# Designed miniproteins, single chains, continued (2): the designs that were tried, part 101

Each design is a single chain, and the fold is of that chain. pLDDT is the mean over its residues in the fold that is shown.

## One batch from the design tools (miniprotein)

Design m7495
Fold by ESMFold2-Fast:
Structure m7495 (fold): chain A 80 residues (1-80)
Amino acid sequence: SLRDEALALLDELIRELEEVRELARRQGDEELAEQFDGLLENAEAWRAYVETETDEAELRHLTAQVRSLLEQVRRLRREL
């Protein structure tokens, strides 16, 4: 289902964000680590939202945004 797809992508995003936050901390980049903490908070809030959302258009829109953000985080990880 769309919700299951969105939740799976959010779980993947949260995992990737936790990894890049740890990398930033190990490099001593506390500012970057703090930015990833903010993104993690947002991703967790989106996960809670998705669990209750029934509008397919909203779920598709959020899924596309999560996918885009996940690609950006993976790109950043390659540069860390």
Scores: mean pLDDT 84

Design m7496
Fold by ESMFold2-Fast:
Structure m7496 (fold): chain A 89 residues (1-89)
Amino acid sequence: MTLYRPDEKLRAILEEVGEKRETYTEAEIYAGLLNYIKKKKLRNPKDPSIVDVSDDVLGELLGVKEFNINSKEFWELVDKMIEKHTTEV
């Protein structure tokens, strides 16, 4: 199983919703992001498939203002973020 060491920006998000760790699996990063979105109430109340990150640091990490959480787009954004904001260990 591949482990990833997050940079300071991604670490801050993951530590807000989970225990402090040096390394995370891809599944743990994904779960942490879903928990973060829920805790910060970033889902559109009229269309909960839409996540608005325009006013959140998560938007800076993903490089978008909004995305559809139930689409392939979410997986593609998370994969790019992991590549850019983590080091494989």
Scores: mean pLDDT 83

Design m7497
Fold by ESMFold2-Fast:
Structure m7497 (fold): chain A 65 residues (1-65)
Amino acid sequence: SAAAEKSAEAARRAAEAGDAVATGVASWQLGKEAGNPELARRGVAAARAGDAEAAAELMQQASKA
């Protein structure tokens, strides 16, 4: 889907920038959109390890879109 492609692109860009929190959030969103629980769990784990506040904000925005 377009949403899954957008999330995958966001994850790739975040990884290139070296942003672990953004990568985690994008992976979580991709996992939810694609129905992949492993990616969703990895995203949550990365968010908890990096910056829970920023990750929660991005995930909240994605959920409301």
Scores: mean pLDDT 58

Design m7498
Fold by ESMFold2-Fast:
Parts: C-alpha cells; structure tokens; sequence
Structure m7498 (fold): chain A 92 residues (1-92)
C-alpha cells in the first residue's frame, strides 16, 4: 500500500512537471492517475506506465476523455503498482 501511494504521488508530480494538472489515488495494488489539460507527452507517459505495469504482470489501461487522461494500473503487488505509476509520471 505505502509503495503504491508513493508511486502515485510521484506520478502526479510528474504530470504537473509535464504541464498537466495531476491527481492520483492508490488502493492496495491499484493506482488510478488522472491528468487534466494533458498534452501528448503526458499521454505518452500514461501509456508507458500502463505498459510497464503489464510487463510486471499486471493490467494497465490509459483512456482519454477530452483533455483528461485517466490511467488505471492493477499490479500483482503494491511495489509493482508504485513502479508503474512512477513510470507514467516520468514520461514513459
């Protein structure tokens, strides 16, 4: 849980550095990242985080609703969820 929460916070900060307004929520091994006013680099980061989570044996989804990108990461562990979230925030 703590590892996923840390990764989620880092992802939100990364989205902010990318010019978006980011929020993140962590529940167990699941992280949900929301980036508002997302530009293409934030979108690429979200896809990278989803891909990283899938490489770690989890499930990753990134969807767009207007200028908002929502990334859902469901990982086999809290550590893996945090790693996927961190990858999303660093631009994938």
Amino acid sequence: SAAAERGAKEAAEGFEKGGAKGTAKAEGNTVILTAENANPSVGIGAIGGAAQTMILGGEGRAISKGDTVITTLKAPSAEAAGEGARAAGRGG
Scores: mean pLDDT 80

Design m7499
Fold by ESMFold2-Fast:
Structure m7499 (fold): chain A 82 residues (1-82)
Amino acid sequence: EPMDYVDEPLDEKMKEALKILEEFHEKFKKLLKEGAPLEELEKLTEETIAKIKEVAPEDLAKTAIATIEKGLEAVKKRKEEA
């Protein structure tokens, strides 16, 4: 289970990074539902990584980027199975 970070208030940068991740997941799911080409999913992923790098602390950015890339790899694998 992911631990909560409620013991200390989240910095604005952390809050912004979490909001970017939430928006990414929503847009990514929508694109998948619409059958968007892999190129569009890759563009969304690259834009999100760039935003995360600008606003997130380095450790949070690394974790977020790894999660995003893992999601994209799963989609690529799924398309290869077709």
Scores: mean pLDDT 74

Design m7500
Fold by ESMFold2-Fast:
Parts: C-alpha cells; sequence; structure tokens
Structure m7500 (fold): chain A 70 residues (1-70)
C-alpha cells in the first residue's frame, strides 16, 4: 500500500463530508495520483468523463478532507 492511502472507513467519512459517493472519492484520489505522475489533467478528466475544473475542485476538496483526518 502507498503512504497516505485512506482506509475504507476514512473514504466513507470523506464521502459524507463532501456529499459524494465513495466511488467519487476513490476516483479523485486516483486522478490526483495520475496528475502527480505527470499525466495531463485534460487526459485524466476525459478518462473520468468530467470537466478539468470539476476534477481539479474534487481533488482539492478530497485533499482538504484528508488533512482534517490527520
Amino acid sequence: SLLGEPSDEELEEIAKMLGVSVGTVRKAIAAGQAIDHGIPISRVARFFGVSQRTLSTRIKRVKEALEKLK
């Protein structure tokens, strides 16, 4: 497992905090990791079927929620 990967229980709490599904939280984490590895946000957004702005906002909110769980 990667350092900083949340548990299923932490994913449920983040999903509840943000008013989204656990699947949406998991996709935001995967998208953030892909971008951090140098994949353009435009390609990642296309893969998940969302706008770049929507994806960027979701990644930011999930990161902020993860920081609150520390």
Scores: mean pLDDT 78

Design m7501
Fold by ESMFold2-Fast:
Structure m7501 (fold): chain A 96 residues (1-96)
Amino acid sequence: TTATINQSIDDLEKALEEAKKLDSELAPLVVKVIETALNTVKAGKAGKASVLEMEVTIGMARIVRGVAKLLKDKKSVEVLDKAIDAVETAINAIRA
């Protein structure tokens, strides 16, 4: 539903604000990945991006999450998990 996609956009905007506050070497990369995901979901809502492009942003977020986990950067992992969940929710809403 449109309401579900709007909630995913709101959740991604909140995750982006949390990412900007991270006191971590990974913060610039986490910000960039979440910003890319947010822009792609907004484009998907407008019919200007495919589900495949949104899946690619999840893949990028999972790679950065893997690095954060190796570095034991728990806050970056938590922010990225929120962003991944929001994109997956948006994909499911667009497919419905």
Scores: mean pLDDT 88

Design m7502
Fold by ESMFold2-Fast:
Structure m7502 (fold): chain A 106 residues (1-106)
Amino acid sequence: MTIDELLDQLLAEVDELIALLRKYMPDDPEFQKLVEELQALKDELRAHRDDPAATREILMRLLQVLDEVEEIARKHLTPEQRAEFERVISRVRDLLTQLLEALDAA
């Protein structure tokens, strides 16, 4: 898979994560903050997708935001709702690992 294909898949999975945040806690300030952070990182990733160094920095920041999503989900969601987040987060983490490895190999 190319870096561009991995980036496109990552953006789609981040969109799914934003959709889950909006679905379960649309009026919660903590969830709204995470939506804003994820949207900003998506916009930065799109703007810098031709810059490997900037892309790597954005991917590392996205990993930090995923930790925040897991923490907030653990505090506020039911076990069933949390399982949906954990599945999407797992896919995002896998794509981030593949992208970081591909960038380091280039």
Scores: mean pLDDT 83

Design m7503
Fold by ESMFold2-Fast:
Structure m7503 (fold): chain A 89 residues (1-89)
Amino acid sequence: IEQQLDQIRELIRQGKLDEAISLLRQVITSHDSYSPEQQRQILLNLSDLASEGGAPDLALMYDGLARHHVPLSREDLLFLLDQVENLLK
C-alpha cells in the first residue's frame, strides 16, 4: 500500500491525473481498513489531486483532514475521491 501511494504521488507530479485516480481507487477498494498513517497518505494524495485539478479550496480541506487525523471509512474516502474525479471532468 505505501509503495502504491508513493507511485500515485509520482503520477500526480507527472500530470497523469487519470492514472493517479485509477490507482488510488484501486488502493482504497483493495483494503478493508487503513492505519492512521495510510489514511493520512490517501488524504494527502487527494489534496495533491485537487490542487493539480484547479480546486485549491478542496485541496486545503483534504490537507486539513489529514493533519487532524479525522477517522474516515472506506466509503468516506471513496466519496472524497469521487468529488475530485467529478471536478476533473
Scores: mean pLDDT 80

Design m7504
Fold by ESMFold2-Fast:
Structure m7504 (fold): chain A 62 residues (1-62)
Amino acid sequence: MQSGYLTEAGLDAVVAQYPELPAEVVEKARELIAKGTEKNRLEAANLLGDAILEVEERRAAA
């Protein structure tokens, strides 16, 4: 996504798409988004991206 900024709506969409995401990861991403810093937005995007890849890989293996 080319939005350049992660939002609560974006996080909700990701969680709906990947209900298997650990609650810890979702909570962390929500905290980072709420902080609103450029570094925190990038960290939230990386955190979610990595977690999504893990879920996709597990689904493919299962």
Scores: mean pLDDT 76

Design m7505
Fold by ESMFold2-Fast:
Structure m7505 (fold): chain A 130 residues (1-130)
Amino acid sequence: KEKIKLASELLDGALGQTYQALLLAEAGIRSTPEEAKELLRQAAQVAQKAGELTAEAYRLAEDVGLKEVAELTQQALELTQRALELAQQGIQSTPEEAKELARRAAELLRQAGELTRKAYKLADDYYRKL
């Protein structure tokens, strides 16, 4: 019961961090090209934290045999890592290229957030049934 609770709490934390990274990336799309690079730096930091929490949740879900939670969490982790890579590329790019990379990162973070939400709901439901 304790490990399932921890997995649920980590997924809730990862969901919050993923949405914060998404909001920063979306702000980058709407900002000046120069501001987009700074917003991508912030989005990258938050996405890295989201990825760390998601990876821990994946390991716990796998350890306790929550197969569907683990599968959704792994998919969310892969999308979050790809979004982090795009955000890091944007930091090193021209300001104009940073806006396009912000758009692509935001799309991946949106998808990662949806998968993390599904994983969280399943883990929470399983915890409540114990």
Scores: mean pLDDT 87

Design m7506
Fold by ESMFold2-Fast:
Structure m7506 (fold): chain A 71 residues (1-71)
Amino acid sequence: MGPGEDLSEEARRLAEAVVVYAASDRPELAAKYYAKLKEEFAEEGAVEIVEKVLRDHGLEEALERIKELAK
């Protein structure tokens, strides 16, 4: 359980986009939204929540690729 279970609407939208695009094998788009989430909403713990959701859905490899692309 990561901190910040109550995210801003915008942070939640970005987190959902990361998960959806990761699940759809679109790491480039997922990385774009992940980068925004990390830059704009890192203080809300949104990045850690996204990582947990991706791992729970078996998307750990997608998460690794997203992190590489989001640099």
Scores: mean pLDDT 78

Design m7507
Fold by ESMFold2-Fast:
Structure m7507 (fold): chain A 64 residues (1-64)
Amino acid sequence: PLSLAKTLAEASGLSLEQAELILRLVEENPEWSPAEIAEKVAEETGVSFELALGAASVVKTILG
């Protein structure tokens, strides 16, 4: 998870903490859409919804 989170953070411009949150939400909520994950991450961390959506979509494609 740490290696994947670091790669995601570097590729997406997210912080490591934001990338880890996306991975955790995907694992805990496999039924959530990328948009639902992105909304939660944006709400909790203040990152832009659009940036979080891109990252969440990539994670769901790789892990889902």
Scores: mean pLDDT 81

Design m7508
Fold by ESMFold2-Fast:
Structure m7508 (fold): chain A 90 residues (1-90)
Amino acid sequence: AEELLRRAAELVAEAGEVAGEPEGGRKAGEAVLSLIEHLDDPEFLARARAAAEEDIAAAEAELAVSENPEAVRLAAEAARLILEAMERAE
């Protein structure tokens, strides 16, 4: 689970760079890494799973109309890794 979250943080940082917002990507990556500290909290895992599912659906909807489809793809891949990490932590 931890390695999936670390890879997701890297993808989020890369999405920020591709979008021209490297500081935003860095902060988002830090937020993803903070999920590692909560992998033993079932209420947090349930909320993180729901959020990741929503982020994936939103990213897939935006992919067709996005001004930067590569950044959206990277963010969607990161959200999928977060979802898988949450599922494996249960």
Scores: mean pLDDT 73

Design m7509
Fold by ESMFold2-Fast:
Structure m7509 (fold): chain A 64 residues (1-64)
Amino acid sequence: MDKLIEEIREELLKVYPKDQVDGWVKIIENKDLKKLEDLLKIAQESENKELAKLIEEYIKILKE
């Protein structure tokens, strides 16, 4: 889990400011499914396929 969160953080840092990324990492760490779905939509709208895939994988793990 920690490695997947770090991979998501690194992908976010490539396209977004650090302060915004830190806020989103808190959402990821808190396992808030509603906010994670919102993040997934943002990644899809930004055409960041790799980020969207990583967020989708994390959501699927949380839904187990």
Scores: mean pLDDT 78

Design m7510
Fold by ESMFold2-Fast:
Order: C-alpha cells, then structure tokens, then sequence
Structure m7510 (fold): chain A 66 residues (1-66)
C-alpha cells in the first residue's frame, strides 16, 4: 500500500538522519519530532501531509550530506 511505502521511506530517511546527527542531541530531538509528526499525519489519514513531512526530512538529509 502507499502507507507501507511511506513508512518504509521514513525508516530509511530517519536512519540516515540519525546516523548523521548521532553526536547532536538537539538535532536528534528535531528528527524524532518529525517522525512523530509523520506518524500523527498518517494515523489521521492525511497522506499529503505525511508526504510533505517526508519530503522535508529528505531535503534535510541531502543538505547534511552535501
């Protein structure tokens, strides 16, 4: 399902972000907050909001890798 695909993408992106901010507790908290927001949106059936949150997280991951 689309929901399963979004969750799978979240796991990959979140793992990448946590790896890059492993020594930064403040950034780890920010990543956790985004993960919670994503799950809240998904639970509420707001798939477009969940996709937007995932896109923001993906952009942050690419920014940190650059």
Amino acid sequence: SEEDQLVDELHRIAQGLFDLVADDPEKQREVREKVFQFHDALKAGKLEEARKILEEMREELERLRA
Scores: mean pLDDT 86

Design m7511
Fold by ESMFold2-Fast:
Structure m7511 (fold): chain A 63 residues (1-63)
Amino acid sequence: SKKAEEYLRLAEQARERAEGLIAKLTAAGKASTPEQAAQLQQAAQDTRRQLEETVAYLEELAK
């Protein structure tokens, strides 16, 4: 359980960083071509979803 708590904390920190990245990519996308904006947005969303999945998985392990 100690390892699970440590992993959850690290995952939360990574999530905060990912949120900042998403905001930055979204702003950049608005200035770029529509196709580039869509690609960046998809990549950012995929990264966030992976982080959310990691947090959920670690929470399941902690139970």
Scores: mean pLDDT 70

Design m7512
Fold by ESMFold2-Fast:
Structure m7512 (fold): chain A 89 residues (1-89)
Amino acid sequence: MEEEIKQEMLELLAETSKEVAKVLEESKSLPPEKQKKIEELLQEFDKQVVELGDRLQEATSVEELEEIKKELEEAIERFREEMEELLKE
C-alpha cells in the first residue's frame, strides 16, 4: 500500500513534468510579460514539488502518504488552472 501510493505520486510527478516541458515550449511564443509570469509560477510549483518530495521520503504511514498525495494533486490542479489562464490569450 505505502509503496503503491509512493509509486502513484512518482508517476503523477513524471506526467506533470511532461506537461511542464510542453508549457515551457509553448511559452516561447508568448509576450515577455506572460513568459515572466509562467516562470514565476513554475518556480513556485517546483518549490512545492520539492517540499512534498522531502515529506514523501519521511512518511511512514498510509495516512501521511494519502495526505501528501492529496496536497500534490491540489498543487497540480492549481498549477494547471493558473497556466490555462495565462495561455488563454
Scores: mean pLDDT 78

Design m7513
Fold by ESMFold2-Fast:
Structure m7513 (fold): chain A 90 residues (1-90)
Amino acid sequence: SKEELEEKIKKLLELTDKLVAAYEESKIDPEEAEKKIAEVIEEIVEILKTLSEEEREKARIELYKYIETLPDEQANFVRKAMNEAEEKVD
C-alpha cells in the first residue's frame, strides 16, 4: 500500500542519517564506524528486498532528493553506500 511504502521510505531516510553519523565517526574511530556502516547497509538491503522494482524506483527518487541536501562529502559517501546496498539486493 501507499502508506506502507511511505513508512519504508521514512525508515530508509532514518538509515541514511545513521550512515552520515557513522561516516563522521569514521574520522575518529574507523574500525567501529566500519561495523556500524555494514549494519546499516544490511538494514537497507532488507527493506529494499521487501519492495517491488517500481517501489524501489520511488524510494530511490526520495532518497536522492534527500542526499542532494547533504554536504558534498557526506552525499558522496551515502551514494556509494546506497549503490552497495542496491548491488546486494539483486
Scores: mean pLDDT 88

Design m7514
Fold by ESMFold2-Fast:
Structure m7514 (fold): chain A 63 residues (1-63)
Amino acid sequence: MKGLGIGFEDEESWKKAKALGAEYRAQGYAVLGVKGVGKKGNQAARDGLLAGGYEPIVVDVKA
């Protein structure tokens, strides 16, 4: 199953991340949200999805 990791920094990017995550869950993706953007957040999201056996796609959402 494919996995989507979504990085967010603040309340506005969290709202956008939740909306994006809902769309991808409706398509059958596993979705992991991570508070933090850039290298550390992206790595944590990727590692979590890989540990779960998912094919990871990782994106950052901006406010």
Scores: mean pLDDT 76

Design m7515
Fold by ESMFold2-Fast:
Structure m7515 (fold): chain A 64 residues (1-64)
Amino acid sequence: SSAEKVAKKLRESALKEGNEEAAKNVDKVLEHIKKNKEKVQKVIDEASKAVEEIKRAVDELVER
């Protein structure tokens, strides 16, 4: 995601400047993004499975 890319770039800049505290803060943001992304991905995966099951059922009904 664009947010992850920006955060990684900020982390590299902080490390280049020797600002370990700023780098740690960016790492916390990256972890937060990762956790939220995993949570959202789970919902997407569940929705995708439901859609595929519906499509399969419709195809079976239309063909038979």
Scores: mean pLDDT 75

Design m7516
Fold by ESMFold2-Fast:
Formats: sequence, structure tokens, C-alpha cells
Structure m7516 (fold): chain A 88 residues (1-88)
Amino acid sequence: SQQLRQEAQQLLEEAERLKKELEEALAKTTDPKLRTRIQALIASLDVQMAQLKEALAAGDVDRIQQQIARLRQLIEEARELLREVRAA
């Protein structure tokens, strides 16, 4: 549906913004464990954004919904990690 495609596009924009924030946090982070976690999450966001874009191109509603759910989970993980890094 058009609504589902708009939701997916909004999530992709949010994920791209969070990825940039994570890259900025990585540049300022000296803790090796936090650096590894940030790098892993950036990589996961890249993969998941690509998978959602593929699902959108295929027009498979069930796949789009599944990929939206996965990207939402990663977005929440990114927000939590950014809060943790900024609170340190």
C-alpha cells in the first residue's frame, strides 16, 4: 500500500540520520568496546536499509512489513546506544 511505502521511506530517512549520528559518535569515542558496538550497529543498519529497499523494489507487502519491523528494532538499538554514549 502507499501508506506502507511512506512508512518505509520515513524509517529509511530516520535510519540514515541515526547512522550519521553513530558515525559522529564513533569519531569521538575512544573506548574500544563502545567503538566495536557502534561499528557493528552501523554495519547492521546498512544491511537492513538495503534489505528494505530491495523489498520495496519487489513490491512484496509481506516482505516490506517484515523488513520494517527489523529496521524499527535496529533504530531503537541505535537510539539506546547513542543515549549510552552521550551519558558517558
Scores: mean pLDDT 89

Design m7517
Fold by ESMFold2-Fast:
Structure m7517 (fold): chain A 85 residues (1-85)
Amino acid sequence: MLEAKAEELVARYLPEAEAAYEALADDPEALREKNKELLLKMLTEYFKLLSEEEKKELLEAVEEQAKEGLSEELLKIYKEAIEKA
């Protein structure tokens, strides 16, 4: 169920990501920022489908991955998405 919803979200956001890549190919910093924005929107929609327990488990897993070397930038995006959901 969740996997199917994740696939639907990716399919919905993929055209926007492709458009951003084409429009911002000459500006890698702007492209990176746009990709973070799109990821945040997609994750926020995904997390709205989760229970409070599932959100807590996911946040704990992401925080553990951050201790193992996950980027601070990615961790921040996940936290913002959970907060907005």
Scores: mean pLDDT 74

Design m7518
Fold by ESMFold2-Fast:
Structure m7518 (fold): chain A 70 residues (1-70)
Amino acid sequence: MLEELIEKIRKAKTVEDITFHIGEAATLLPPELAAELARKVAAYIEKYGDDVQKFREAVVKAMEEIREKL
């Protein structure tokens, strides 16, 4: 479930682990929401690539917003 992946992301310590779980989440989403998530994540990598904490927080917030649209 998407909620389990959000919890895994909250516990992830590296950008690589976070992006792995984002990839898993994308397979569970409708194509439009998967595309929205991918676009947001690409922007977050560009903006926060040097700060795993900020990247993690931004991704968690984006995934919670996407979950509300389901």
Scores: mean pLDDT 83

Design m7519
Fold by ESMFold2-Fast:
Structure m7519 (fold): chain A 80 residues (1-80)
Amino acid sequence: MAEEQKREELIRELARKIVELANAILDGSSPEYIEKLRKEVMELAKELGLSEKDVQRLLGDAIIFNLSEEEVEERIRELV
């Protein structure tokens, strides 16, 4: 029960950070801010057992299709 709750919290946090990173890239935010978000995304992904390739696919889809946090969450759930 507690581990399932922690997984759901990590999924929601990762989805939020991926959307935040996608928006930062599209808005032309500073390279330093983008790198900070990338590091945060990779640390969350690592805790969920996701690879860098999984993260790149999720981020790419979020940018190309303008995915919402809920749509990114669903994609993450399919991978974990």
Scores: mean pLDDT 84

Design m7520
Fold by ESMFold2-Fast:
Order: C-alpha cells, then sequence, then structure tokens
Structure m7520 (fold): chain A 111 residues (1-111)
C-alpha cells in the first residue's frame, strides 16, 4: 500500500542518515546525515497529517524518493576522496538537494 511504501522510505532515510553520522568523520557527510534524519521526522509529521489524502501522500512519496536518492549519492561520495574538487562539488549538490526537499516538506505541512 502507499502508506506502507512511505513508512519503508522513512525507515530507509533513518538508517542511511544514521550510517552517514556514525561511519564518517567528514563534517559535510555528517551534515547530510542530519538532513536525512530531519527529512524522516518531517515526513512522519506529513504522513500523520495527510493519512487520508492520497494526492498529498503521493507528493510525500515523491519527495522521499528524491531524498533517498540524494542520500545514496552522499553515501557513495563518502567512500571517495573528499579533497577532490569534483567529489566535493557533487557532495555540496546533494546537500543542497536535501535542503530543498526539507523546504518542500515544510511547505507541504503548512497546507
Amino acid sequence: SLLEEIKRKIEELRKLGKELLEESDDPLVKKAGKLLLEVAELAEKALEKFKDDEEKLKELLRLLDEAVEAGKVVLELSKKDLNDKEVLLKLIGAILRLIGIIIELEQLLKE
């Protein structure tokens, strides 16, 4: 079901966020981990608020899919040389994407 899929994505975000926080010494990777955990918390709030609104739940799932994808990018980049300019710019890009998702989730919660 849509609710079960959203709950699975929230749990995936929590596991990914915790892994980035616990396994990395890099401050930007840790920041991405914190942002993933913030996405998961906002998503739980949205799920409770919109439990009977299929259209809002579909929008929530879209945002969660984007957040999981960004988190996976950060995890892959965390295994590379973070002093490399290309790697660093991609990491910053993933962090900015997560910030954008948080803004969209906060906007959704104001509706």
Scores: mean pLDDT 89

Design m7521
Fold by ESMFold2-Fast:
Structure m7521 (fold): chain A 108 residues (1-108)
Amino acid sequence: PSPEAVMVELVARLLAARTLEEVRAVVEEMVEFIESLEDPEVFALAAEMLVGALDELVARAPPEWRAEVLRLAIEALERLRELAERRGLTELAAALDRALAAFRARLA
């Protein structure tokens, strides 16, 4: 399957998750998949799809899950931001920094 098709399937699984364990497992699978993408354009697109999926997940999460989902989102985006910086993807790193600031503000 194409990287886009894999990401669409993973986003659907993330939003269908019924437990925090399922959320954690799908987020980890998404991050590992994105980390495997060598093409910078495909990597950036997949990272942006993850940001959107995490934002939607936080919006849908029951109140008792929100703090943990926000922590998982922050951890995932920190990993991708570090990789984007190591790869010299300065615009993507800046976009991920802005997303991280927004998620951290919601956790505070």
Scores: mean pLDDT 89

Design m7522
Fold by ESMFold2-Fast:
Structure m7522 (fold): chain A 96 residues (1-96)
Amino acid sequence: SLEDLVTKKLTAAINAVKDTAAKLEKEGKLTPELKAKIEELLQVLEIGLKNKTLLGAEDLFREYLRWFKEQNYQDLAAIMEEILAAIEELRKLGEE
């Protein structure tokens, strides 16, 4: 179902963000500002997972993508690009 696809995509994104944050912490690269951004992002993703939707968060994901690219957090930027691609795929599946 569409909800199953959303659940799969959001679960993968949450796990990828958490794994990347853990890696950055081990490398001494997890600044307080980055940690706050990741915590905000995880809250958005977890709300999406609870509600079975990515609707209404696209501009926020684009803002996170822009900031991660500016700060050279390429792994986090790639995760944001995958989320945005998933949103586009879901829109196409909802169009007749």
Scores: mean pLDDT 83

Design m7523
Fold by ESMFold2-Fast:
Structure m7523 (fold): chain A 75 residues (1-75)
Amino acid sequence: SLEEAIERARREAEEEAERQSREAKRRGEELAKELSKETKPHIGYAAGSIQAIGDATQARLDARRRYAKFAAELL
């Protein structure tokens, strides 16, 4: 049914957002380690954490845009 198709797409979008969020966090940790070598450790860590949050947010938005497009096509 339409309802079931929408629910499946929603779960897939949430799973994709979660995967991309985890990858963004991993990349952010690498950046924090690199920055801590050249700056005060807490500054490097903070910069990396901010970047990781931004990347994770963008990944979630991208996944939700794909879901929204799918839902709109069902209308």
Scores: mean pLDDT 67

Design m7524
Fold by ESMFold2-Fast:
Structure m7524 (fold): chain A 102 residues (1-102)
Amino acid sequence: NIPKFKSVSLNNLAKLIHTAFESGPEAISALTTLLKCADLDDPQSIEKIKNLDTSTLGELYLNILTKCGGKALYQFVENLKSLSASIDKLIEQIESEDKAFK
């Protein structure tokens, strides 16, 4: 009964990315960790995200992960790159910030 990632709107994912940038470096690091963990169905990966909890953002990451599955989430975020150059820039920035904040 948990919805598959396909049922999550692209708008909600865009808001997640935007909120991470608005919330600052810790939130960007948490989102980047989520995206880099291709195998997020592993309980240890979920535990790491909980430890990066940035209040509301941490809860949102876990909610999406729990309902959609980690590989599906990562794949869908990659699909966001096809929407516009601005989204591509956001994803590139998240990757850069992950290296800066680890």
Scores: mean pLDDT 49

Design m7525
Fold by ESMFold2-Fast:
Structure m7525 (fold): chain A 89 residues (1-89)
Amino acid sequence: SMRELERRYVISLMNIIVASSEIFVVETSKSLTPEQKLKMLDEVLSLLDQTEGDIRAYADATGDTARAQRAMQRIQAVRQEAEELRAKV
């Protein structure tokens, strides 16, 4: 339904915020081990993969390419931050 698609879109935006917050925790933490940091970054990357799929499904079902493009741009930026940080751990 349209209501379910809109809910999935909102959840996708929340997931992007969660991913960014987790990256910030990994980057700034002095107490997390390298192993814990890698696990958190792998979880962030998995969440972003799922979120990308949800945004693509939203775009395909609704035709709202403008919202999808903005969300995808944010996902790609956050993914790059996670991958760069993962390489430094």
Scores: mean pLDDT 90

Design m7526
Fold by ESMFold2-Fast:
Structure m7526 (fold): chain A 75 residues (1-75)
Amino acid sequence: MTVLRGGEALLIYAAAVKAIGKPLSKEELERIENSTIVTTREAWEEFRELVADHPELLEALEKAEVVYDESATAL
C-alpha cells in the first residue's frame, strides 16, 4: 500500500505521465488502485482534469481510496 499525500505529489505524477506520453505499466496501475490518496477536493479535481487523456489511469484512480483533507496541501 502506497500513501500519496498533498496535491504536490499528484501534480508531479501527472506531469511525469504527460511528459512521457506512454501508457502506465500494469504494476504502476495496481499500485495506484491499492493506494490511499490524501488530498484536497480542489487538487483532486485538477489532477483528474490533467490525466483526462489517460483513461486507464483515471479508472485506476477511481478504484483508489481517496481521503479529502483540506490541510493536505500543507503536508
Scores: mean pLDDT 64

Design m7527
Fold by ESMFold2-Fast:
Structure m7527 (fold): chain A 85 residues (1-85)
Amino acid sequence: DMEEKLRRAKEKAKEFMQKYLGLDRETVERYLEALEPQLKKLQAQKELSEEQIYDLLVQGILAQYYEENQTEELKKKLEEIAKKL
């Protein structure tokens, strides 16, 4: 079920962002809301696994976080985290 996969992926992404980046819940939810149109478009085009949805959410959150907090150190840290996915 796509709705169940999306729910689980969102929960995992929130936990990951809070644990590894120290982001508050409101910030993570704001980033997730910004990704909703892209996720709906991709889900309409192809079947996505929970792991694929999770990876897209984490990468999208990291990209938005990087854009708001542009520093060389943060960019390198985010690239290392993304490679571990």
Scores: mean pLDDT 77

Design m7528
Fold by ESMFold2-Fast:
Structure m7528 (fold): chain A 76 residues (1-76)
Amino acid sequence: MVEFSEEQKEYLKKLVLEADPELEEVPEELFERILHLAQLYDKDKDGTLSKEEIEELVKSLLNSEGKIYKSVPVPR
């Protein structure tokens, strides 16, 4: 598995919090799911995500109202 740096993890947390200003902090369970999705979006598995890939990941976590899902939707 690709491991993201602390800086990348903090950047992801910042984007999630900016996407949903009602969140005071990112819950551990939600953050673990975000990291899992980030690994899936890392197409070449080199441990780096483009800005576009990160934005697409965050967008996938938003509901129709532009808020972060309390639980990441799992495809049926």
Scores: mean pLDDT 64

Design m7529
Fold by ESMFold2-Fast:
Structure m7529 (fold): chain A 62 residues (1-62)
Amino acid sequence: SLEDVEEHIRKKADEAGLSEEEKKELLNIVRFLIEQQGLSPEQALAAGDQLITDLKARKEEE
């Protein structure tokens, strides 16, 4: 399940045009939310999707 979450987040981040550094931070946050904060995979996916959306919006400023 964690692997499935990470794969989904990686794919969405790639589609959004995030850098390797941004993808690494995003995956670290998602892993932290599941492993340390006890979020469900669904909650972690929602948080990751929101972060990708926010980062993509920042990229649009350029």
Scores: mean pLDDT 77

